# Designed miniproteins, single chains: the designs that were tried, part 87

Each design is a single chain, and the fold is of that chain. pLDDT is the mean over its residues in the fold that is shown.

## One batch from the design tools (miniprotein)

Design m3015
Fold by ESMFold2-Fast:
Structure m3015 (fold): chain A 82 residues (1-82)
Amino acid sequence: MNVTVFVRGATPEQAEAIARYLETEYGAEVTIFPNGDVVASAELSREQAEEIARYLETEFGANVAIAPNGTIFASLTGKPVG
């Protein structure tokens, strides 16, 4: 299914890390906005969407929600976890 990933509150370094992860692992088309927001689109399975959500939660401490249409919303504090 076509899935949109929307990430808010990332630092420039976190935004680049997330963008590269999505591009290399899922072939996502990623846009990083000047405010640090990241928007990505990819054709993903439900399992891949859950994997992305877990990645964002574990690596960045993000608060993540998956909408019924497969859209992933993540909010970061703008600081690395750990």
Scores: mean pLDDT 78

Design m3016
Fold by ESMFold2-Fast:
Structure m3016 (fold): chain A 71 residues (1-71)
Amino acid sequence: LEEKLKEIEEALKNEDYERAIELLDTIPESEFEKLAEFLAKLYKEDPSAMVPILAYLKEERPELLKKVLSL
């Protein structure tokens, strides 16, 4: 999980949203708690960079988005 989260962070820094979404889709629901904490941290650090990811979560994974926004 840590390795995938680091790859997601690097993809977002490079504005490679396609890669970030592909990696995010490989993370199982059992890891969503850690994923939500990671995404919430990134959102607090750079809200503007996270807009495309939050839009994706709203459409495809609303439960994960709810967890991110509750943190």
Scores: mean pLDDT 78

Design m3017
Fold by ESMFold2-Fast:
Structure m3017 (fold): chain A 75 residues (1-75)
Amino acid sequence: MKERLKKLVRESGRLMGKRSGLPKSVVKKVEKEAIKLIEEAKTAGDGARLGVRKLLSLDKQTSGQSVTESVQKSS
């Protein structure tokens, strides 16, 4: 069932990106992380929860906040 979840993540990310006007790089990064969470999850259910939660973070970014890009390296 992970393939169906991945497809939903990509579709949702694309739609949310268009709606939110977020940079494609930000949308893709969130999509990638959501898909990774689905793959890393112990169960498909946990993967779905984490993936959806990650996608919802895109919606939250559009609540009157600016997009900042910071390059920070930790040792």
Scores: mean pLDDT 67

Design m3018
Fold by ESMFold2-Fast:
Structure m3018 (fold): chain A 116 residues (1-116)
Amino acid sequence: DKIEKARELLEKLKELVKKGAKPEEISEVLGKIGEVLKPLLDKISDYVQSKFPEDPSSLEQYKKVKEIIAEFKEKLDEEEKELLEIYEEALKLKDEAARKYGYTEEVARVEELRKA
């Protein structure tokens, strides 16, 4: 069960962030979440690449990529939607641990989804 495994990893990530764990430990757990989600992340990456093939270099371009990702979310089935929600929550926790603010957090989230 991919959802169950992803949720267990997300809970572990939450605990690590709360404890102020090392970036390496946070990255390892986030990587495991990414492995569980790889087929979904590959679908998102392929879709984004087909609609926006350039690397985003401005806040406006990052917003366009974010809109493309949001559009693709409407095409996902219920299981894929739940898995993506888990991944986005994990990315928010990573950004919280890194003490990212505003624009930097938005950029990092878009970059992670695009790299998938």
Scores: mean pLDDT 73

Design m3019
Fold by ESMFold2-Fast:
Structure m3019 (fold): chain A 73 residues (1-73)
Amino acid sequence: DVDEGLERIKENVDLLVKSKEGDVEAAKKVSETPYGAILAVRSLTKQGKKEEARELAESIPDEEVKKKALELV
């Protein structure tokens, strides 16, 4: 449903913004989606939180997404 999709997109954008500002809990929530996981790891790495970014990447259940996320650290 378009209305439900728009609300979900807005929620994910808000979580991405918080992740970019260094909110590790927001980054973990975004990482539950494949695309969000990669963006969250990149945001943590850019902020100098390399260990947290690596731990987040290693916690990703999708092996393919995990491999791509680990390349960003």
Scores: mean pLDDT 68

Design m3020
Fold by ESMFold2-Fast:
Structure m3020 (fold): chain A 62 residues (1-62)
Amino acid sequence: SSLPQQVIDRVRSLGGRITPEAAERIVQAVGSDPVKQNLAIRHLLQRHRGRTIEASDIRVEG
């Protein structure tokens, strides 16, 4: 499976939803590090509770 697919699967396991485009942006921002991915996913799920995480929700400064 691809790295974006792994992000999608992790979001789903936490009861969330994410678009493939948003998952690709997370991978671009933090790479393959599972700790960094989990922190980014947790932050996004807390900020966007009850709705699908979109690419526009991923505000990578830097």
Scores: mean pLDDT 79

Design m3021
Fold by ESMFold2-Fast:
Structure m3021 (fold): chain A 64 residues (1-64)
Amino acid sequence: MDEETLLEKLKLLYEDPNIARLFESEEDLERFFRRTLEEKGPEAVEEIIDTLLSLVPHLRERLL
């Protein structure tokens, strides 16, 4: 999965208040994304997205 697609999925998850509360701002989300991608790779970002989706399962269809 490309970097842009992963960031778009995270931003879509950030629209939900249950996810938004985990980050200080949208900039904090983007910083977390970039740091995770740089340090652990895209697979780690995908695992984080899957974990966040477990908190907001109603958004799963929107990310497919």
Scores: mean pLDDT 77

Design m3022
Fold by ESMFold2-Fast:
Structure m3022 (fold): chain A 100 residues (1-100)
Amino acid sequence: SLSPAARRRAERDIRTALLDIKQLIASGKPLEEIADAFLTLVETAYRAGLKELAIEAMKELKSIIDDETFKRIVDMAIERARAEGREELVEFLKELYKKI
């Protein structure tokens, strides 16, 4: 389990990553860049065991983009994680997507 200090740092990192993703979306950045930032958020949540916070972040992102674009971002993040040999992260992403 994480120390309280490590958990607070991870929560801040996830919050910062979410703000960065929102800025990329608002600026009309390529989906590949958005997916990379999204994967960073998900990895931070996975390493810290902050599944509920990751689900909340995903729901917030889903509220500001259309469902098809959101699905494309998630699919791109899954393929990137798979290409990097990170199967645990692929399964975590699939679990998160089922809950939103």
Scores: mean pLDDT 90

Design m3023
Fold by ESMFold2-Fast:
Structure m3023 (fold): chain A 86 residues (1-86)
Amino acid sequence: MEAEEKAKRFLELLEERVKKYLEKVEEALKAGEVVDEKEYEEIKKKVEKEMEEVKKLVEKLLKEGASAELFEEWIKELEEALKRAE
């Protein structure tokens, strides 16, 4: 089903964005910028929790018959966000 394929692509892009974000935070920690170890751990836990909640939401939406259009819009938003982060 097209919606399932789009949902999978959305989650892949979200995981890439999360990975890039955490890499930047870790770089800031190593460079001695404003981020300390405790703050990094708090950010990482929050991001991991939010990622898990998004995965649950996507699963729920697919069970409720969400359209491929919804996930395609989310994909476009994430692609633009990734482009801005580069």
Scores: mean pLDDT 75

Design m3024
Fold by ESMFold2-Fast:
Structure m3024 (fold): chain A 96 residues (1-96)
Amino acid sequence: MKTIFEIYFEAARIFEEGLRKYLETGDKSYIEEAVKKIRELMDKYNLSKKVKIQILRQLIADLRRAAEQSTDPKRREAYRAGIEALEKELKKVEEE
């Protein structure tokens, strides 16, 4: 039903909302909740391990680029926290 690109864009939107809430509140639980929602999204669409890895790697790459382009120290710290959370999730998927 949904393409891999549509699932990727939905995952990116979920993660951007989590980062935005973290920036507004300072509460890292929003990043953790976003990662959980992305995992649930990938499981809902029965994505293969290979595709899950591709999506997570692309999200990490996008956040690294955003961190490099940002002049705001708070935004860079939020992006780094997001990258760490996604890298932990990527490691879990790779160890499946």
Scores: mean pLDDT 85

Design m3025
Fold by ESMFold2-Fast:
Structure m3025 (fold): chain A 93 residues (1-93)
Amino acid sequence: SKDEIIALLQQAKAAVKEGKYEEAEQALLKAYQLDPNNVAIKKLFGLDPSKEYSIETVKAAFKPYIDYLKSNPSETLTNKLVSDIENAIEELS
């Protein structure tokens, strides 16, 4: 449901703000699984919204970014991910 996706995106945003990148990744991937055709969520992952992706492909595409954030935490990159999540929430609202 749309409300469940928005709740997961809000959970991911809170996790990112707390440096809990693994929890954020899990929430974002679950949001994708609930609506794999959602343009806002595909854009959030940096994917082409016109193409279909398996969850494994989405996870593989996003993993290097999450791993980098875990090893090199920076306010700039954290704020960018928060902003990207907020944009997805706004497009879904």
Scores: mean pLDDT 82

Design m3026
Fold by ESMFold2-Fast:
Structure m3026 (fold): chain A 79 residues (1-79)
Amino acid sequence: SEALAERAANPESLDDPAFILEAALAQLEQWEARTTDPAVKEKAREAKKELEEKAPSLNAEETLKLAEELMKEIVETAQ
């Protein structure tokens, strides 16, 4: 996560779909690991799967938008 945060400070990394995917998956993995809510865990797993399946067909901006939408659904589920 620290290595990903350091890479995110480099603007060139934000144009890399592989970097955006890695950062999003790392965030979802942290949420799954830290939550005790089964619904949040399930949403995090589904979000990781959807990102992994769709990201190869998406550019960096589209991958980031998908990650943000999936993360929003998890936050709404946690409430």
Scores: mean pLDDT 74

Design m3027
Fold by ESMFold2-Fast:
Structure m3027 (fold): chain A 100 residues (1-100)
Amino acid sequence: MTKEDLIEEAKRYIERARKTGDIGAASDALDLAAELLGVPREKLLELYRAIRDKDYDKAAKLIHEILDVPYSTALKWLREKKVVELEVKLAEEMIKKYLE
C-alpha cells in the first residue's frame, strides 16, 4: 500500500466512524494513520490500553509524544471525547502531522 493509499483508506474509515459511530472503523482509521506516521505498533497498543483503562495521564503523555501537541490539549481530548470521537480525532491529527 502506498502512503497515498493509506491516507485515502484512513479517511474512508474516519467518514464511516463519524456517520455510524462504529468503533471498529475508528480503530481501523487510527491503525492506518499510525502506520502512515511511522508510530511503532507497541506504542500504539500502549495508547489503546491507556485509553481503555482510563489512564488519562499516560494516554495524554503518549499523545504528546506521537503528535507533539501540548499535554493539556491531549488531556482535554481524553476527558471531553467519547472513544469513537477520540480515535477519529487522533487519526485526523496523525494524517495532518504527516502532511505538514
Scores: mean pLDDT 87

Design m3028
Fold by ESMFold2-Fast:
Structure m3028 (fold): chain A 94 residues (1-94)
Amino acid sequence: MEEEKKKLVVELAEKTAAASEEVFELAKELGLLSEEDIADFEAYRAKVPAQIEALANNVPDTSIEEIEEAIKEIPKVKEEAKAQLEKEAAERKA
């Protein structure tokens, strides 16, 4: 059970990082990001491998079911974030 939980926590962190990357690329493409925003995201990206390693070594006191539900929700949250960015870009031109 602990090995399975550790694997799921790592998967959650990796999928969250990947979703954040996709949202960041869209925001950049839409011209919504400042140079400071880009620098902040690059700093975050640089820390992701260490954060994933830390999570693998210190598995949170979270149930397997909660982690699985969080992973399941990532695609929906990502698509909602992308839709919000496109709406903000359109409103900035109106």
Scores: mean pLDDT 79

Design m3029
Fold by ESMFold2-Fast:
Order: structure tokens, then sequence, then C-alpha cells
Structure m3029 (fold): chain A 74 residues (1-74)
């Protein structure tokens, strides 16, 4: 649990530092916390012209879901 929580924090820090929509998708694709379907959704949003802020919010939502799942599993 602690290792997964630390990974969520690490990805969150990378997300805060992200400067482009492409970087947000790259962060998501490199993370073991996100499913292929979640990464594909972010890539579809990027191709549709979603803003950096919109992509950051969506990835943040996915990280929030992982955090809740970990808390419920404990």
Amino acid sequence: IEEALEEIRRVGEQLDAARSPEEVVDIAAASPLLSDEEVAELERMRRAGASLDELKRRLGDFLGRRLEELREAA
C-alpha cells in the first residue's frame, strides 16, 4: 500500500510539472497505475484538442480513483 501511495505521489508531482498535453500522455503511458484504456482516453482527448489543464484534471481523476481503490482494499 505504502509503495503504491508513493507511486501516486510521484506521478502527481510529474503531472504538476508537465508543460504540454503530450507530456501528460507520456506520464500516463509510463505509469503502472493507469490501464491501457485510461491512457487511450487521454490520447483521444489530446487528439481532440483538449487543453493541458483538461488533461491534467482527467489524469488527476484517474489517480484519485487508484487512491480510493487502495484505501478500500486496506
Scores: mean pLDDT 80

Design m3030
Fold by ESMFold2-Fast:
Structure m3030 (fold): chain A 94 residues (1-94)
Amino acid sequence: SIKEEALKLIEEAKEIVEKYMKDEKAKQSVLAYLDELAEKIRNAKTNEELAQELDQLIGLLQLMAQDPSFPEEARKKFAELAERALELRRKVKE
């Protein structure tokens, strides 16, 4: 279920990126990175590998939550997703 929850967070992040990111080149790069993270999460064989990929997702979500190129509504959504990802990360490590 941790993998399923993480994949759901990635899909929600992709929806926010599609709606709010206006730079097409940056949008395609971020969407490609989220797709790569999703594949790595699906293929994670250990809790350590899953934790590493969740750490990458958390880092990206936190960066987007602080990015002034996004409107405040999008930044708040990314911050909420980052908190949810942190809770998933705690379940893997603890």
Scores: mean pLDDT 87

Design m3031
Fold by ESMFold2-Fast:
Structure m3031 (fold): chain A 89 residues (1-89)
Amino acid sequence: EELAQELMERIKEKYGVELTLDEARVALYLAHGLTDEEIAKVLGITPEEVQRIIDRMLEKLGLKNRRELVAAVVEALDMGPATAEYLRG
């Protein structure tokens, strides 16, 4: 929860847009390499709702795809190459 709140604050500071807590949670799980189905199970929502949340974030932030969203999360939270490696492994 604290990490989601920090992401919301940093995205607001950098992009001038407010993420909801659900949007921040979805973005964090994507950065951790979870699939839409895995995120849906963790959050107790449908994979279709996860997709809609992702699409809404992309539009708000002016990003083109999920890869750019993951990169924005990693950059906003100052995740170094070492931390990114641990998240993948």
Scores: mean pLDDT 77

Design m3032
Fold by ESMFold2-Fast:
Structure m3032 (fold): chain A 90 residues (1-90)
Amino acid sequence: AAELQARIRALAERHGITVEFHGPRPLASDEESAALVELFRGMATAAYGADLVLEGVGVLPAAHLPDLEAALAEVAAAGFKGRITFRAAP
């Protein structure tokens, strides 16, 4: 998971987005991965500009990284300059 977290951080940084992971995270399911990508596309459509905290979300497997990059590019193009934090649920 640490390698995938590093890849996601690097991918987001290419689009000017800061991604933080607080602690180790399990791999996300295909359904969870698709839901996260759709969440980011929704953020782009809404022009969401605040920092985002995602609780209980896993790390996307390599197969979903191209879709994630496309969604993060849309979010960045909509003007997002915030931080996205992944952490355990409280």
Scores: mean pLDDT 77

Design m3033
Fold by ESMFold2-Fast:
Structure m3033 (fold): chain A 63 residues (1-63)
Amino acid sequence: MLELSEEVKEELEKLAKKLVEAKSIDEVNEVMAEIVDLLYKYGLYQEEHDVVQDYMVKILKEL
């Protein structure tokens, strides 16, 4: 899945690392809010959400 720009991938990688480092559910919720804000910023919609989710899952499995 190659529809994500390098800029979006870099931001998602940073957020994935923050998510892994989160020590509480409040910190997880903050990172999730940042992910949602990023998706809105780049106009990623319902069809793109699956691509973003698959990429995030891949990063999280590699960490």
Scores: mean pLDDT 71

Design m3034
Fold by ESMFold2-Fast:
Structure m3034 (fold): chain A 110 residues (1-110)
Amino acid sequence: SEESLKLLELAVELGLISEEEAEELKKELTEDTTAKETLFKIFYYLTGLGPTDYPGEKIKDILSKHLSKEKLEAFLTLISKLTGKSLEEVEKMTFADLLEAELKPLETIK
């Protein structure tokens, strides 16, 4: 979907994934793939984990075990932009919180 493509562009702009990694992820997308599903595909690509593997754990704590500091900050910033929550609030979010969170329309994200 257009939203999925815009989310991949945002992830590249934030330094979370390369353009080459985004092209590989595009191959898994369909017209019906949601922005949230695309976010979780990026998570799986980077960590090998699904969003339901550790629902009660903080996103920051799981990502810090798998990502560099720069990519961790990029991922938390991506969630902040998608949810409209501050970075401080995102650092406290669990995967269960992210699964229940409503994402802002990608056209409204700066």
Scores: mean pLDDT 83

Design m3035
Fold by ESMFold2-Fast:
Structure m3035 (fold): chain A 81 residues (1-81)
Amino acid sequence: GTVTIEVDGRAAEVAQEATPEQLAQFEALRAAVNAAQAAGDSVVLRAVVVDPENPDVEVEIVATLDPNGNLVSVEVERRPA
């Protein structure tokens, strides 16, 4: 099957200035990805972030991983925030 996991864009930057809540969300995301891959499922990671060049624009990033953890596709879409 395919598992879709949504991540807050701030969780993607968690390594530098994360709150304890953001760190917990990142750890939960990592555990969910590992569990899906262990079950033989493909993983779709979807993140929506504010465009650093234009804060009125949101960037949606969709990355698909196969059951072996290989990156299959990355889609990037820009839309009004």
Scores: mean pLDDT 63

Design m3036
Fold by ESMFold2-Fast:
Structure m3036 (fold): chain A 82 residues (1-82)
Amino acid sequence: MSVEELVERFEELVRRARELIAQLEAQGIDVSRHRLELEILEGMALMVKGVAKAIGEPIDGSLLEKLIRQLEELIAELEALL
């Protein structure tokens, strides 16, 4: 994948995780830990993007791929709670 495709995939997974968190919270399920983990992953992605932009270098695709994997694991945990 290109870096742009990795960024788009990360944002798609963030959207999915937010939908799952909202659905589970509406059902009265405590997902506060998962919400905090999502916030941390989003913060890390913003830092990776911000650093790359500030120094004029490409985003580190390997770091972004690691964040995508962690987000996919978070989504799997959330889906298991449905």
Scores: mean pLDDT 83

Design m3037
Fold by ESMFold2-Fast:
Structure m3037 (fold): chain A 87 residues (1-87)
Amino acid sequence: MDEKIARLGAEVDALVAAAEAAIAAGDLARAEALILELEILIGMMRILRAVYELIGDKEAAEKLQKLIDRAEAALRRLRAALAAARA
């Protein structure tokens, strides 16, 4: 369980870093695709959190919610950066 959440955290960090690099390089199409992948991953993590809540695994649900919050904050920053690069 902890290993699975840690793996999801690494995946979030990799997508964020790749999207930031794409924006910095002016590769806006790649940045948009990576942002979409991050949005999909966040949606999947929300479903997984709801499953953990349903089965009574509060610790897993709380750890996953913290990761979701971090990923959503990164998503907001990336969307703002992409919009600024397109302006």
Scores: mean pLDDT 88

Design m3038
Fold by ESMFold2-Fast:
Structure m3038 (fold): chain A 74 residues (1-74)
Amino acid sequence: MEDLLEGLANGDEEAIAELVRERMARATPEERERMLTIPSELLSDEEFKQLYERVGFDKTMEVLERMQRIAREL
């Protein structure tokens, strides 16, 4: 978990892409649609909180936008 949040906090494109692919692959079609529509659905409440506390609002939103973009490309 800490290594994952470190990768997200640093804007590691490969770590972000791998996380999104794994979560989308395990999601139902309905869950996938939610993840594409609501970026915060791509992270758990705990992961969102920890990322927000680590890098602040602007960087957290930037990561979520990247995750949503990758999810749309799948």
Scores: mean pLDDT 75

Design m3039
Fold by ESMFold2-Fast:
Structure m3039 (fold): chain A 104 residues (1-104)
Amino acid sequence: MDDLFREMLASRLGQRRADLLLGFRRDLGARLRALKGAPVEDLVDAVVDLVGRFADRAGLSPEHKEALLRRVRDRVRAAGQDVDEMLAYATSEVIRTLLAYLKS
């Protein structure tokens, strides 16, 4: 699964951005598993921190970073204690943001 997904992302985003995204997904998954059962705000803070670090590494503008962080924060709060939904949502918002930047 990872190899096929990596090749698809590399084809669309380039190798460096694909590697950054896969690293982000791995780091976020590990962090959320470590925080399983923690209060929702601790999970939200962890997701927002990792998405923010990803945005900096990906070279997003401050305005786009703030918009991404707001969308992620709101949706992750709505997921409650569902760490798998949090991981899926955060990953999809990051992919959407990267694809939008490649078109501009």
Scores: mean pLDDT 76

Design m3040
Fold by ESMFold2-Fast:
Structure m3040 (fold): chain A 78 residues (1-78)
Amino acid sequence: MLAIPPKFETSEEAQKFIDEKIAEINARIAQLQAQFAQQRSDELLQQMMDEGVKMLVLAVARSIGVSKEEIEKLLSKA
């Protein structure tokens, strides 16, 4: 069965979830930057840009206090 994501009871829980996703994206960007320094491929540059867009979306979501469901939907589109 697919796990039903828990609803957030407070904005603090939503912010923690966003912070965790931002940390994951930052780690991925750092990895892509290291690979780009070695290879300088356009594909890696595009992937870094895509992760940057997700990061921006999460920063906006954090400022306006959107739900986990909306965050997951936005990340799926970016």
Scores: mean pLDDT 70

Design m3041
Fold by ESMFold2-Fast:
Structure m3041 (fold): chain A 90 residues (1-90)
Amino acid sequence: GKVRLVIEGISLDTAEELAALAESAGGRAEIEEGEKNRLVIEGISETLALELAARAASAGGRAKVYVDGELVLELEGISREEAIDLLYSL
């Protein structure tokens, strides 16, 4: 399905790292710098979107994963341990 990942509230450095990972996998990433940085990623696999969402949330951000326009996952303020557990469940 059509995957879209929206991340807010991460540092610019983290946004650039996640954008690079998405683009290396053939996706598209757009960073909006502001009071709260926003990253939108499209064209990646659902598995990679879940991985990047967990990384963003463990870095203090909020991540929303959409598949075919449906919200399938929302993560905010998870611990590093919770992020690792989620990644190993994928």
Scores: mean pLDDT 82

Design m3042
Fold by ESMFold2-Fast:
Structure m3042 (fold): chain A 69 residues (1-69)
Amino acid sequence: GPEEISRNAQRGALKAGGDRRVSEEAQRGAELKSPGGPERSSRFAQDGALGAGGDRRVSENAQRNAEKS
């Protein structure tokens, strides 16, 4: 569900070398915007990571990992 997607987003950001804060923001972004389903949640995870100052690459990995869930 949305919780798994946000968790995977956090893990994706961490794997890409993202900061704890960036990873946590990706997770929160996915959770907050989850009502739109997996596709929307993964996009918001990317947006959250970017908003927290994460690299484009870190943000993209958060999205990809969220989509895999």
Scores: mean pLDDT 63

Design m3043
Fold by ESMFold2-Fast:
Structure m3043 (fold): chain A 75 residues (1-75)
Amino acid sequence: SEKEKAFLEEVKEALEFVKRNKDLLSEKEIKKIEETVKKLLEAIKKGDMEEALRYSISLSAQLTGMRTKAVTEKK
């Protein structure tokens, strides 16, 4: 579905961000993103789109925090 495709695109963006900023992110931050991604994918596999949306929101918030930190450290 289009909703599922949107969630998968968000997962791809998150993993690409981690890969490109691996040197700026702690192991704890990387693990937290990976755990959120795993939960989001599990929700999609179950067809629980409400649960998927909750993890999507959490993933977006985590990425925003990490992007802010990456910009600050690169200044």
Scores: mean pLDDT 80

Design m3044
Fold by ESMFold2-Fast:
Structure m3044 (fold): chain A 66 residues (1-66)
Amino acid sequence: SMLEERARRAFEEASGGSGVLDRETAIRVLVELGASEERARSIVDTYEEDGRLSRDTFIAAAARYL
C-alpha cells in the first residue's frame, strides 16, 4: 500500500541504516506520516521494545493505525 511504502521510506531515512528507531524519532516520523502526536505516542508505547522499534514493527503499526 502507499502508506506502507511511505512508512518504509521514512523509517529507512530516519534510521540511517541502523534497522531501529528510538522512541523520540519514531514518534516524530509517525507525526510526519500524518499521525497526531497523541496517536504517535500511543503507537510507540504499545509496540516499543527497550525504547526501540524495528523496521517491520514500525511499518506494520503505521499501516494498522494510520
Scores: mean pLDDT 84

Design m3045
Fold by ESMFold2-Fast:
Structure m3045 (fold): chain A 96 residues (1-96)
Amino acid sequence: SSVQQLVKAGMLAMAMVSDMLLTLKTEKDVETAKKKILAILDQFKQQMQQYPLVSSSVNAIIDEAQDKVKKAKSHQELQKIIDDLIKKLNDVLKQA
């Protein structure tokens, strides 16, 4: 069902966010942090392929986040991108 796909997508999104925030906190080099965050986002897009009812909307948000991460020049910019991504994912998934 669409509700089951939303719940599972939400759980995967929470795991992705946790991994990105940990990377930002532990990785001092901006370029290394960017590479790790891009890999986390790519892995999430691949996992979302199993939930076709929500994957297109979520993947569009992830694509935008990946483009912003590639252009980021600081940890502060990466944090803002992650914060904006969390808000957009919450709006689409509407997880309580």
Scores: mean pLDDT 85

Design m3046
Fold by ESMFold2-Fast:
Structure m3046 (fold): chain A 95 residues (1-95)
Amino acid sequence: SLAQARADAEAFLAKTRAEAAKMSPVEGRLLVTQAELDALRRLFDAEIAANPQYADQIRKLLEKQTKYLEDIITRQQNVLAKRQAEEAARKAAEA
């Protein structure tokens, strides 16, 4: 059911946030945003199944929200890559 899908998504996000809290802030934020995108896709699939007459409208909303989260993920991945490159350069300078 849609209610069950929502409950499952909330439980998944709570678990992911607990795991992210053990990571660096940059890695943790990326993990949470990726989980939010996965949860969003599953919730929209459940919404389409519950309301097939509005499937096209729901898909357009999903596409818009998916693009927004993907843009955030790309920015977070770029920050992580920059930090990894800086750490590699620091280690190379010490050798």
Scores: mean pLDDT 84

Design m3047
Fold by ESMFold2-Fast:
Structure m3047 (fold): chain A 88 residues (1-88)
Amino acid sequence: SPIYLYLSARYKGRASEEDINELAKQLESEPDLTPEKIIEKIKEFEKNNDIDVYPVNKKSLLANAEYLKESGFLTEEDFETLKKIFES
């Protein structure tokens, strides 16, 4: 899942794969997934798991996905899927 890959990169060494996968499933099950809902769920997840990482906002969502695509962590197809969600 492109959402799982994005979250996995964000939480590497900071959360379990099971917790990351659960967050990804929650986001993927949202009937109207917007960048604002993604940011809200990320902030809630970080608060509940006591994770302190760089701030998330609408601009950083797309910029980080672009970086992960350029670094080879995301495929072009994964990136295009995330771009549609993050620009909605």
Scores: mean pLDDT 83

Design m3048
Fold by ESMFold2-Fast:
Structure m3048 (fold): chain A 71 residues (1-71)
Amino acid sequence: ATAAEVAAALRAAADADGTIPVSTLLAILAAHVGEPRAREIVASLPVDENGTVPVAEAEAAVAAFLEANGI
């Protein structure tokens, strides 16, 4: 999957406040990059007290991970 495809999926799943629940984020990432890589990306993200991640931070982490892995 490309960074643009993953970013589009994350934006489509984001809540009105611009956050994504960790469970939703993990499911989307697993569908695009596989569960082991999805878990690595999620482990690098700052999860808030509500169990959500800002979509902008999720997109940045995904883009950095895919670029580092030549995807």
Scores: mean pLDDT 78

